# Ledger of designs, part 33: designed miniproteins, single chains, continued (3)

Each design is a single chain, and the fold is of that chain. pLDDT is the mean over its residues in the fold that is shown.

## One batch from the design tools (miniprotein)

Design m9129
Fold by ESMFold2-Fast:
Structure m9129 (fold): chain A 100 residues (1-100)
Amino acid sequence: GAKKGGEDALRAGEAVLEAGRAGEPLSVSRAVGLALQGVGGATEAWLSGNEKAAKGAEEGARGAARGALALADGGPPEEAVRGGEEGVRGGREAIEAGEA
């Protein structure tokens, strides 16, 4: 539960980070898909009862969603990179908490 939630948040963050670094625009549907993937990961971690994993996955989901939406809105790539980095960090924290 917790580890899977963290992995889903991590993957969303990695996708946003990669797109941001490449300077690639995201379609609204792609951005929504990545945001929903992060939210799904946060929900899975929360349902696991592991509070540390839930917190990490929630922070990761928020970062990934923010970065994905910035790319869809034609915002600066630096915002997408920052959001993606937050997604990766939160996802990793959730995975580590789930593996303890």
Scores: mean pLDDT 80

Design m9130
Fold by ESMFold2-Fast:
Structure m9130 (fold): chain A 113 residues (1-113)
Amino acid sequence: SLTVTESGGGTFKAGSSVTLTASYTSSEPVVQVSWLRQKPGEAPQLVASLGGGTFIAPEVAGRFTISVDEAARTAYLHMENLEISDTATYYAQVVGADGSSALGAGTQLTVVE
């Protein structure tokens, strides 16, 4: 079965950098990885995806990048110049070539001055 586990969250200063990591298990080739974030009381928002092309949300363009190490079965969201508004729970979703999909339990990021 396909599984995803995120890590790398915590409390960080505004202006710092952090990389969130999503480890996944899949017997099938992965065709898409997406990073979503959710603030309390809000719907999840897509912030980055890689698969059939690259998407980075306009509000984080120039600060966030997405990469995948297929051999290591690990996806990354690299976040530079953190802003207090980046405070959210971050989720990774992985889609396999067979149409299977998994969403991780999330990792909390808190940005402070």
Scores: mean pLDDT 88

Design m9131
Fold by ESMFold2-Fast:
Structure m9131 (fold): chain A 66 residues (1-66)
Amino acid sequence: SLEDLFQKLQEEPSVETARLALQALGLPDPKEGLHLFIVEQQKSFPFENVEHFASFVVRAHKLAEK
């Protein structure tokens, strides 16, 4: 589930977990670097809850598509 992936990202931030989370949200293959950007963001400013995480990921994906 997305909540399980969010918890994994909190415990051990990784590009793999970020990729699985994007896939779980139904987003197309992201632009280069988006996975790494999500991991860096989690390490620097941990997401408070799954809703905050999902909102951030969707916004980051939209910005990367521009």
Scores: mean pLDDT 68

Design m9132
Fold by ESMFold2-Fast:
Structure m9132 (fold): chain A 65 residues (1-65)
Amino acid sequence: SLDEVAEEAVRLYEEEHGVELNERAREFVRQLIAKHLDEETARDPRAVVEKLRPLLEAMLPELAA
């Protein structure tokens, strides 16, 4: 499910980088997944996490609180 993938991606990123994302940032991440990744691609959590990583790195510093 989209929700599970998004939540796990955020969790993994937070644990790896040691940062904390606010609710607003979380919502933005969800939108990025829905916009950049189709439902079919979102089916594979592995591919989703891999693709989102570079995008999050570029925007993460502004979204992290």
Scores: mean pLDDT 68

Design m9133
Fold by ESMFold2-Fast:
Formats: sequence, structure tokens, C-alpha cells
Structure m9133 (fold): chain A 69 residues (1-69)
Amino acid sequence: SEAEERERALKEEEEIEKLQRELYENLSEEEIERGRSLLDQGEAPSEEELRQLLALGYEVRLESLARKA
């Protein structure tokens, strides 16, 4: 059913928006850009790719803090 496919697409879009909001709330633009570069992300990322970016962004932050300490 196209209605079921549309509902799944809307839920995926909502999750993507939620992940993007979390990404921009918790990470700097530099951390996001470095993470995208490391993951070779150039275009609209999937939900899973956004989750990977969020995790790697935190790792980038920890590396930066360790270098500064």
C-alpha cells in the first residue's frame, strides 16, 4: 500500500529531522564537517548515516579535547 510506504517515509523524515537537530545542538559546525569528511558524506545522509555522523562527531570532540589537555 502506498499509504503504508508514505507513513514509513514520514517517520523516517521525522527521525532524520530529530537526528539533525540533535547533531546541531550538541556538536559544532567544525566537528560536523570533520565527521562528514571522515565518513565521505557529500549529500543528503540517511538516518543511519546521520547516527554514524553523530557518534563520530563526539569522537572528534574527544580527540580535540585530548589534544588541548
Scores: mean pLDDT 74

Design m9134
Fold by ESMFold2-Fast:
Structure m9134 (fold): chain A 129 residues (1-129)
Amino acid sequence: PPRVLVLVLTSDSDPDSVRSILDRLTDEIIRAIEAAGGEVLARVRVSSAEEGARAVAEHAPDVDAVVLVASGGATLDSFRAVTAAARAHGVPLIVYGAGTVHSPETLLRLGADRVVSSPEEAAEAVRAL
């Protein structure tokens, strides 16, 4: 089965309501991936560029993809750090775009390999690896 890191990118300024929505959304994405025959090896929450890059680097040898779920408070620098780390390790980056302020075209330009808008699209993207 394709093995996946689910990376949750937040901001320290995110309110509890946003964190709760992201937690539910992340759980739905994980369930959809597992139902599609993927394996989620880790779920990691990060709030900085350095934490994001480190989480990707630590898990990259063991995963076939990174699925990034980001809050509206996630910084462009944090996105760039995650995309750079995924690229450096040759691991595809699938970005859940519906929770972000950035367009799909912007996320692809930043280095996402795929942008998805539902848990089912995330599961299909993982299954297509």
Scores: mean pLDDT 85

Design m9135
Fold by ESMFold2-Fast:
Structure m9135 (fold): chain A 64 residues (1-64)
Amino acid sequence: EIPLFQPGSAFADRTIAEVTPLSSGFVGVRLDDGTEVVGAPKEGVELKPGDSAAKLASVFVVRR
C-alpha cells in the first residue's frame, strides 16, 4: 500500500470547506483547517462543503 494515501475516516473530525472535481478522476477537497487532500470519491457518496471529511474514501494529503 502507498503510505501517502489514507482513508477519509482519518479526517473524521474535520469538515469539508471546498470540493473540486478533477479531470483525472480524482476529487480535490479543502478541509476547514486549511489542509488540502486529493483522492478518489467513494461510489455513491456525494461530497459537499460542510460535510464531515469521514465521507471521503481514500485521500492523498497535499503539503501546503
Scores: mean pLDDT 66

Design m9136
Fold by ESMFold2-Fast:
Structure m9136 (fold): chain A 95 residues (1-95)
Amino acid sequence: LGGKTITVTITSSTGETETITLDSSMTGVETAKKLIIAINKLTGDKVTITITSESGSFTISGEKENIKKTLIELAKENPNWTALEFLNKAKERLS
């Protein structure tokens, strides 16, 4: 089965936005790297990440540095997770 598109919109506390697309077959490491690059383009100390997939939508919100740290830690602990598994675990830890 081919991967599905996951759309991620990141909104900073300053009102800046970045939108990226992920493939659901991407690894947790690849997902974390792409998210961190997008987050680093935004100013402000807080971000809201809106994730939209065929399975539904959810949000992750918090301090920018705490989100980046959590993404790095999860990618190191579980490098073989799929993008969607990774994002769901990030939500659980950051909620």
Scores: mean pLDDT 82

Design m9137
Fold by ESMFold2-Fast:
Structure m9137 (fold): chain A 85 residues (1-85)
Amino acid sequence: SAAIAEAARRAAAAIRDAFRKIGREHMGENFAQGLLTAAESTGVDGLAQMARAIAKGAGLLLSPEQADAVTATADAAVAEARALV
């Protein structure tokens, strides 16, 4: 779906921006690419799985506040995509 692809692109941009601001550009790029690939392969299910992976990675590597913000961004993308189907 074009709408799901657009939601994934917005999420990827937000994830890249969040990780860039904390000096983790390569990690942000890897998660963003994973999100786009998962959305293209399995739509909403792939997006949801990748959002969980991002949340787990953020929880391990970031402060609780930063991890929560990144997780909220990923969860919002999943909610937007689900509302389209």
Scores: mean pLDDT 78

Design m9138
Fold by ESMFold2-Fast:
Structure m9138 (fold): chain A 79 residues (1-79)
Amino acid sequence: SLLDLVVRSLEAALAHLEANKDVEGLIKLLQEAIDWAKRNNLPQEIIDLLQQALAAAQAGKVDEAVALFREAIALLKAS
């Protein structure tokens, strides 16, 4: 499904960014993920986690941002 493709793409992109310690790429990916989630009317809980992850990344709390982003992806997979 399109959802399965999106989940796989997000997991792969996040793993690549984490391996390369690319904070700017992480912020950009989170902004794009939030925009996509809002356009597709995803549950507010997923949008809230992505917004919290973005705030953490912008504050330099990269490990927290990655953890929150993975929580959002897990909820998306469970949907």
Scores: mean pLDDT 85

Design m9139
Fold by ESMFold2-Fast:
Structure m9139 (fold): chain A 75 residues (1-75)
Amino acid sequence: MSFVVELGDPSRVDIEKVEEALKKLPGFEKVEYSVRPGRAVLKVTFKEGSPVTVEDVKAVLEELGITDASVREGK
């Protein structure tokens, strides 16, 4: 299972802290990122059978003060 997280301006977001927080979720396998001016996209992959949902990922981002990120399931 994987999730795509679209962040707005990467200069306003601590990408490393986002990655560390997501790594704490159960079944974490890897995170891949693409950073461009004005936009950062993270692809987070979890092991098959992980209980992690889109809402769990959003909750982690909200705990970091990120309330305008887009989170969707991706493959």
Scores: mean pLDDT 75

Design m9140
Fold by ESMFold2-Fast:
Structure m9140 (fold): chain A 68 residues (1-68)
Amino acid sequence: LSAEQLLEAARMHREEGLSVAEIAERLGVDARTLSRALRELDRLSVQLVLTEGLSAEEAMRRAAEQLE
């Protein structure tokens, strides 16, 4: 997964209410892989907020780039 794909998946899940399975089909990736990546994105973004004082949105972007 690219950072852009992971961020778009997170947006679709939160803003549009799409299921992880539906998003995975649209992106052409495995749903289990996407589910794990979204969970890791959340964990890393929280860590970046705590360690670097970033906003939630900036932390998510940085976390997605690190997971690529």
Scores: mean pLDDT 82

Design m9141
Fold by ESMFold2-Fast:
Structure m9141 (fold): chain A 88 residues (1-88)
Amino acid sequence: SLDELLKELEKRKKELEKEIEEGVYEVAFAVILTVKLRERLKRNPAVALKEIAAGKVTPEVEEYLKAKEELEEEAKKEAEKLLEKSKK
């Protein structure tokens, strides 16, 4: 019946809204953290990420990990603020 279809569409709408909120937070956090890391390190963090992927411990990796730990809390707070602003 049309009633059952409308109920299913409403349920899917609510599920998509939740997925969008979660996606916005994840993207915002990743972008904000990357920008802050670039500003702190004054270099492309991709170099440190490549070294980490290779299992190497270099001064660049140590600086990256330290900066990431310090900046994660700030980036989380900014991402949460953006998520709150995106809610209707």
Scores: mean pLDDT 75

Design m9142
Fold by ESMFold2-Fast:
Structure m9142 (fold): chain A 62 residues (1-62)
Amino acid sequence: AAQNRLNDYIDKLDIPQALKEKLKADSQALLDDPSLVYKLVKDLGHQVIIGQAIKDSKDPQP
């Protein structure tokens, strides 16, 4: 089932569990448009990585 495959894809992402749960719930509603789901999953993963990098960069280095 497409739903199970999307959940497997999300589980393979190295992102916070809260985001995984949100993506799984959102994927249920977006299954009518698989292309949109893939785009959103990648976009969110990229945003998490960028956000973490910015946070680390702004912190004072010893």
Scores: mean pLDDT 62

Design m9143
Fold by ESMFold2-Fast:
Structure m9143 (fold): chain A 100 residues (1-100)
Amino acid sequence: MTLKVTVTLGDSVVEFELKAGEKMSEEQKKKLKEAGASEEQVEEIERIVELASQAALYKEQGNEEKALELGKEVIREMAEFSRIAKEEGKDGDVSIKRIP
């Protein structure tokens, strides 16, 4: 299972892929910073991506309860990221698609 991550930061869009259970790379974090992400936004995106990666791993292992629990947390954290960006007068969004 692969995760396709799309991050919108103002008029910039950053896309990358991770395998289930993989952590975000330093190169991916650097691309986010170059696209205008603050240090706090990079930390939040890393948390969201790592939760989604772990949820995908549990799904592959047949642990549907843990996958669903972490999946709900991912949705909550993505909504919070967008809300904070909007309150700061910025456009910000994180979208994650699971590819089988």
Scores: mean pLDDT 84

Design m9144
Fold by ESMFold2-Fast:
Structure m9144 (fold): chain A 85 residues (1-85)
Amino acid sequence: MDEIYKLIDQLNTLMRQAFDAFEAGDEDSARRTLDQIEELVDRIIELARKSKDTGVSGQALGLAGFYRRVLAGLRSELGLPPIPL
């Protein structure tokens, strides 16, 4: 449980770093940060699916789905291919 919340905090920090990189025009840093965000989203989904608490699991999966859509939009802005899935 505590690990999921820690990953969400890291996700929020990386998202801010990605937007800061976009604003600075640093596409390489933005790309690297987006890759790190994608890895964190996948880890959150894995932990949520292992959770027996359907409320926490549902909220974490919903948040992960939201961030996946945000990532797809940001990747599109960088001209990157869409994430498979």
Scores: mean pLDDT 74

Design m9145
Fold by ESMFold2-Fast:
Structure m9145 (fold): chain A 64 residues (1-64)
Amino acid sequence: SALLNAKSEKLHEKLKALVPEVDQELAELFVNGKLTVYELSQRLGVSVEKLQEVILELLKEETQ
């Protein structure tokens, strides 16, 4: 859906700040519930805690 695509793009932009070479497909898989935070952490080499901070930041932007 257009909403999921927009969320995927926003997540991809924030993930690029941590890992510049990150694929948009990983953000899409996560947003569509096909990847866990743990799997995303392993693929990117970023801690689960740091990924949770990024996700929380996205949620704050959607609620304001």
Scores: mean pLDDT 78

Design m9146
Fold by ESMFold2-Fast:
Structure m9146 (fold): chain A 71 residues (1-71)
Amino acid sequence: TQAARDRAIFLLRQALTFDMSAQARALVRQAIRAIQAGQVDQAIALLQQALTFDMSAQARAMVQNAITLLQ
């Protein structure tokens, strides 16, 4: 739903305020753009890739919750 996509974007923007590698940050930003473009499957793939890079536990939880909302 649109509400789930809006919530996912909110969580991902919050995740970006926590510590994460430049690689993870770039992938999270790309995922936000993919969600905004309606490319939900691409966004999920980008977020799963982001989780393979270093990030804080808080950022990781928010990214994981966003993936769950988009599934």
Scores: mean pLDDT 89

Design m9147
Fold by ESMFold2-Fast:
Structure m9147 (fold): chain A 57 residues (1-57)
Amino acid sequence: GQEEQVLQTVQENLDVLRNTFADLNYDEVKLASYLRGIFGYLPEATLQRILQLLRNP
């Protein structure tokens, strides 16, 4: 589904997204706006999974 496609894209671009998160000073609200700008609608559960991937090595 859409969640699997989003999470696969995140996994394939993990370094870029980690750099973006750092550039946003780890501001989760700004990151959520950025992600919704590129992916469109994201459920909170999907957003939390993305945040977990970015926080964990």
Scores: mean pLDDT 82

Design m9148
Fold by ESMFold2-Fast:
Structure m9148 (fold): chain A 106 residues (1-106)
Amino acid sequence: GEAEEAALEAAEAARKAGKAAVEGSKEGSLGAGGGVSGIGGSSSAWLGARSGDPEKAAEGAEAAAQGAETAAELAKKGGGEEGAKKAEEGAEKAKEAAKKAKEAAK
């Protein structure tokens, strides 16, 4: 359904934000933290999408948006302008996908 598709979009966006934080950060510990946050959020969205419950898909997508935002914040702190920008783009896409999942779950 639409909620599950949106949750998968949020998962992919969070994964990309985490990857951008890992690859773009000058400080490896901050980049690794961003990767963990992005992947964790992505996993939650993926599990929500696979639950067969639109409400759980929306909850997972929200977790992906939060994880992606944390990845973007850590990418900024770790340095690397291009990596931070890509992580921010991933966070914005994850937030939009989470919003779509929430609306579709009504």
Scores: mean pLDDT 84

Design m9149
Fold by ESMFold2-Fast:
Structure m9149 (fold): chain A 90 residues (1-90)
Amino acid sequence: KYEEALKLMDEAARAIRDESLAAGTPEEHVDAVVRAAGAAFNEALLAGASPLEAVEKAEQAAIETARALGDDATAAAARRAFAALKAKLA
């Protein structure tokens, strides 16, 4: 399930990027959100979290980063991408 979680995180990052850029979000905002999610995911795994717990930490970091940037489109894209990811990981 670890390898599947990594693959699904890559898919979620691409979905967030594609959807947010299509909505007119600046690339800097999308990059910040995707980097925050990836960092939180890796930190959680290094701390011994399960793949699902690491994904949940990544989702939280993505939403909090988008919120801090005032970027509702990227926050919405992140919510959709992580919902799809968690459904596939179950």
Scores: mean pLDDT 85

Design m9150
Fold by ESMFold2-Fast:
Structure m9150 (fold): chain A 85 residues (1-85)
Amino acid sequence: SLERELTVGVALLALAVLKVLVVEKGVPVTREDVELARKAAEAIRATGDEEAVEEAVELIREIAASPATSPELAAELRRLAEELE
């Protein structure tokens, strides 16, 4: 459906933009960024799109692995990725 396609597209775009800012540009991850990632992940999971879930997990794990991400927020992002699988 159009709603499902728009949900997946917008949520994956949000995670991809966050990954670019954090991983490539070294922008520190904030609590608000973790909440954005959680909302995007929950929206993708709700669609049942397994390929989109896999892409979201990969993006979230890359954000968590960045030196710009604090250990506390990295742990929360890794837990979020595990909950999606």
Scores: mean pLDDT 86

Design m9151
Fold by ESMFold2-Fast:
Structure m9151 (fold): chain A 93 residues (1-93)
Amino acid sequence: SAVTDLGKAESRLLSVEMQVELLMGDLPYIKSKEAQERIEKAKEYVEKGREHLNKARASKDPQEKAAHITEAKEYLLLAEKYIREANRVIAES
């Protein structure tokens, strides 16, 4: 159901936001500019994901709600990609 899909996406958003927050807290200790840029991109995409989930919650139209959930999932996938790339660059430094 759309309610279940929204709830799952919101749980995923919270997990991704926590990962970004941890990396952001470590930024002063990260010497790699490449890793820093990846972390900044992850933050941008998690914020876009949150915006779309907020729009999904506010939407009264089932199709608009589903579209915003889909957009949020795509932005969360991008955020997760940049988190993985940042962690890889940090590990290689």
Scores: mean pLDDT 88

Design m9152
Fold by ESMFold2-Fast:
Structure m9152 (fold): chain A 90 residues (1-90)
Amino acid sequence: MKVTLVGTNVSAEGAQAAADAIESQGGTSTVTVGDTATIVSTNTSRQGARSAARIIARQGGTVTVTYEDGTTETFTGTDPELVEEKNWGL
């Protein structure tokens, strides 16, 4: 599927590492770094997108993943369990 990752407090190297993780899973990625890092990916699974988001979060960034159906998930780097299971909350 197509996904978009938008992150703050992300280095160019961190954004590229996330893109490389998607590409290693058979996806394609375009990285744009400015005030906010944006990664647009195709042929990406939901799990692949979440793995890439965790790479950014582990570096102290905050990243929002937007899926092709318009749903979003947000990941932060301070709590590994919250990053993996409960970062959305209710």
Scores: mean pLDDT 74

Design m9153
Fold by ESMFold2-Fast:
Structure m9153 (fold): chain A 85 residues (1-85)
Amino acid sequence: MKETEEIMRELAKVNAKYQAKVEEALKMEDPAEAIAALRTALAETQKDLDELISRAKDEKVKEMIENTRDTLELRTARLIAELEA
């Protein structure tokens, strides 16, 4: 389905944008600025993913977006914990 294919391409773009923002944050010398950037990246990514979930009609596609959301949330939490140490 054209709609599912489009959602999948948008999911890939959202993931790529998040990864780019994480790489930018990790280049920051100040851990406090890096943590703030990581929190902002996660918040923006979660909004994008929530919009994709609302548009998805296929249960398997919804589950995959939700799994991506959980994975990125956990990854962000781990990176913040490392910077706070």
Scores: mean pLDDT 85

Design m9154
Fold by ESMFold2-Fast:
Structure m9154 (fold): chain A 95 residues (1-95)
Amino acid sequence: LQERLFLGIRRALQEAADNFAAYAATGNPEYLARGIAALQRAAALFRELHRLTGLPHYAALAAQLDALIAEVRADPSKAQTAADAARTLLATLGS
């Protein structure tokens, strides 16, 4: 179960990173919307991991992603920062 959730999180974080990087490069708001949606999916999956495991670091990661979503909604120039944050978290989860 946890393995399937991690696969879903990794896919969502990769999708977020790719779309935020594309937004930073092109300014196309469709990429911003897709990046935000992908982060929302990753946050939801981390909350599910927290529910299943009781481990507080998963709740903290979900809150971190919620904060990142709020930041990029308020300031779209943060899209590259969001892409980098998603890639860093993806690297932390391993290959």
Scores: mean pLDDT 87

Design m9155
Fold by ESMFold2-Fast:
Formats: structure tokens, sequence, C-alpha cells
Structure m9155 (fold): chain A 65 residues (1-65)
């Protein structure tokens, strides 16, 4: 759907721009963000997750590898 395409684009942009996101995955109504690194990297990823959730209307979850 158009909403799925917009979510994929938003997640891809966040990964490229942030530099702290290792990978992103979309499953159903949830976007998963994977990070590797420090507490600072995780905090930044969580800030981006909040913005992505607001923009896409989807749940976003952050995990450390």
Amino acid sequence: SLDDAMTEIAAAVAKVVSGVILDTEIRGDTVYIWTVGSEEDRKRAEELAEELSKLTGRKVEVYEV
C-alpha cells in the first residue's frame, strides 16, 4: 500500500541520515530499529523512533544487537 511504501522510505532515510541505526525492518504495523553501540546511540535511535512513529502512524521499537 501507499502507507507501507511511505513507511519503508522513512525508515530507509532514518538509517542513512542517522549513522547510528544498523538496520531497520517492517513487520505488519511495527517498525523495528536495530542499533549497535553506546547508550548515546540508543537514545538517538529512540528519539528517531518517536519521530518515525508520529510520521508513519506505526509502532516503532528499538533493539540493541
Scores: mean pLDDT 71

Design m9156
Fold by ESMFold2-Fast:
Structure m9156 (fold): chain A 61 residues (1-61)
Amino acid sequence: IEEARKLIKEKKYQEALDLIRKKWAAGEKPTKEMLELEAEAYKKLGKYDKAKAIEDALNSI
C-alpha cells in the first residue's frame, strides 16, 4: 500500500497500477485503500471509465 501511494505522489501512475495489479495476480485480497489508490491512478492517467468502475464497486460495499 505505502509503496503504491509513494509512486502516486511521485507521479509514477503506471508503476503504481503495475504494483497493484501484481498484488492482485499474486492472490492478495484487495483492500479498500488499494482499490482507492488504483482508481486515483486511473484518473491521473485519463482512464476515467476504469476509475469509475472501481469507485462504483467501492460504493456498493
Scores: mean pLDDT 76

Design m9157
Fold by ESMFold2-Fast:
Structure m9157 (fold): chain A 61 residues (1-61)
Amino acid sequence: MSTQQKINFVRGMAGLAKREFPEHAEEIEAFEAELIERVRKENASMDEVLELFQEFLKKIL
């Protein structure tokens, strides 16, 4: 999977999360930006991206 495909996936997941939890939109946007930077700089895998996003949602819910 390309870096751009991973970034598009992160944006999609964050978009869905913001629709489900609009009260947490600001926190989700901040985490989205952090996760995209991690993908770009550290070449994080899709499994890592999914795990980090799931753990983030558990913390804010």
Scores: mean pLDDT 81

Design m9158
Fold by ESMFold2-Fast:
Structure m9158 (fold): chain A 69 residues (1-69)
Amino acid sequence: ESIIKSMESIGQMFQLMTQSGMISQDQVNRFQQELDNMKASYNNNDIDSYNKYLENARQIIDEILDSLY
């Protein structure tokens, strides 16, 4: 739950950064897809899938942050 809430907040930040032209909409769309999959897995008590999608989301965060610096 706390992790999902943190990822949702990060997603909102990325959406604002897309509006300002700092990052691409494709990067945000990829992140949102992993977040949606993570939320679905959590709701289905599929911990293995949840952890996989969480890892994918974290990799996208790292890619976006690296692109900004």
Scores: mean pLDDT 82

Design m9159
Fold by ESMFold2-Fast:
Structure m9159 (fold): chain A 76 residues (1-76)
Amino acid sequence: GSVELTPEEAQAALDAARGNIEKAKEALEKGDVVTASNYLTAAYLLVSVARLSKDPAIQAEADELLKEIRELGKKI
């Protein structure tokens, strides 16, 4: 089967994704769209890794972060 993360490992990935989203917001406030795009890409990859967990709470949080990444991406 596919590699499956523990909920703890998945939560660590989501926490890292949130950090990258915050840095992307800061970059956008400064008009640095290239840096913002790089942080959003990193956040997207981290959320994708976290979604390897089958925990419903992790999946719900991952879906919320993906929505935020998509909304921020529209500003680039």
Scores: mean pLDDT 86

Design m9160
Fold by ESMFold2-Fast:
Structure m9160 (fold): chain A 89 residues (1-89)
Amino acid sequence: MAVGEVVIKAKSKEDIPKVKKAAEEAGKRLLEEMPRVLDYRVESDEEEKKVTVTIEAEDVDAAMEAARRLTEELSKAEGVESAYGGVIS
C-alpha cells in the first residue's frame, strides 16, 4: 500500500467550500475509475486556504497516477489558484 497527497490552494477563504466539494467529487470518481485506489480523504484549512486530498492505493505507481489525475482535474476547478501532489509514503 502507498499513500498519495494532493494539496489544492484556493484563491480565497470564501472558495474553500466550493474547492472542497470539487475535491470530494473528484476523489469519488477516482475511486470508481481506478480499481487500484482503495480510499480517499478530503480535509480543509480555511486559514491556510488549503484543501488536502489523501489517496490510499495498492502500490506507489497507482498512488502516483491517482495524485497526477487529481492534480490535473482540480487545478482546473473553480476557485483554485494551484494544485500539486505526489506520493508521500
Scores: mean pLDDT 85

Design m9161
Fold by ESMFold2-Fast:
Structure m9161 (fold): chain A 70 residues (1-70)
Amino acid sequence: SDAALAERKKRISEVSSELDEKMKEQLAKIDEETAKEKDPQAGEKRRNDLMEKTIEELIKRRKEIRAEIA
């Protein structure tokens, strides 16, 4: 039914918002940890590595959720 489809889309939107919030929290933690690093090059490399890993995991999770509710 259209109602069931609308409810499922709401749940997708809510999950997406939750993932975005988690991403913001994770980025803030990475920034805090990087700010404490005395070597700028080491800090930048670590930040980039953590960012890339986090983005990959987020993309994978969103793809899995999309597949589950399709």
Scores: mean pLDDT 74

Design m9162
Fold by ESMFold2-Fast:
Structure m9162 (fold): chain A 69 residues (1-69)
Amino acid sequence: GSSLPVKLEDVKVGDKVAFLTPKDGARYGTVVKIEGNKLFVKEEDGSIYEIDFSKGTVNGEKVAVFLVK
């Protein structure tokens, strides 16, 4: 695509992000916590996902993360 995945330093609590996995495609949520290399994203349904930036994974699956304006 024309955009690159974001780096952890470019993300802050309250940011809206899209995260893409091979299984689920694009999912959207709001950053609720950043802890070390971990990004915690809450979807509209209340589900929280832990994204590991050191491994590039969410729930053990490969992930790409993008900032949503």
Scores: mean pLDDT 77

Design m9163
Fold by ESMFold2-Fast:
Structure m9163 (fold): chain A 58 residues (1-58)
Amino acid sequence: DEIRKMAKELGIEVDDGVIDNVEQAIKDDPSQRDSILKVVRLKFEEKKKQGVKKLTLS
């Protein structure tokens, strides 16, 4: 799971809800997979800079 590996590389804990949400976005438009993953990585890096250690889908 690339999303989970990305979160681990950045030192961010993400729950299964966040992973499922991103995977659903990729499933809805598989041709944009690489673009979606780049955006997700940027969001994770932004949250890491803000001191967020855990991302959850509330």
Scores: mean pLDDT 76

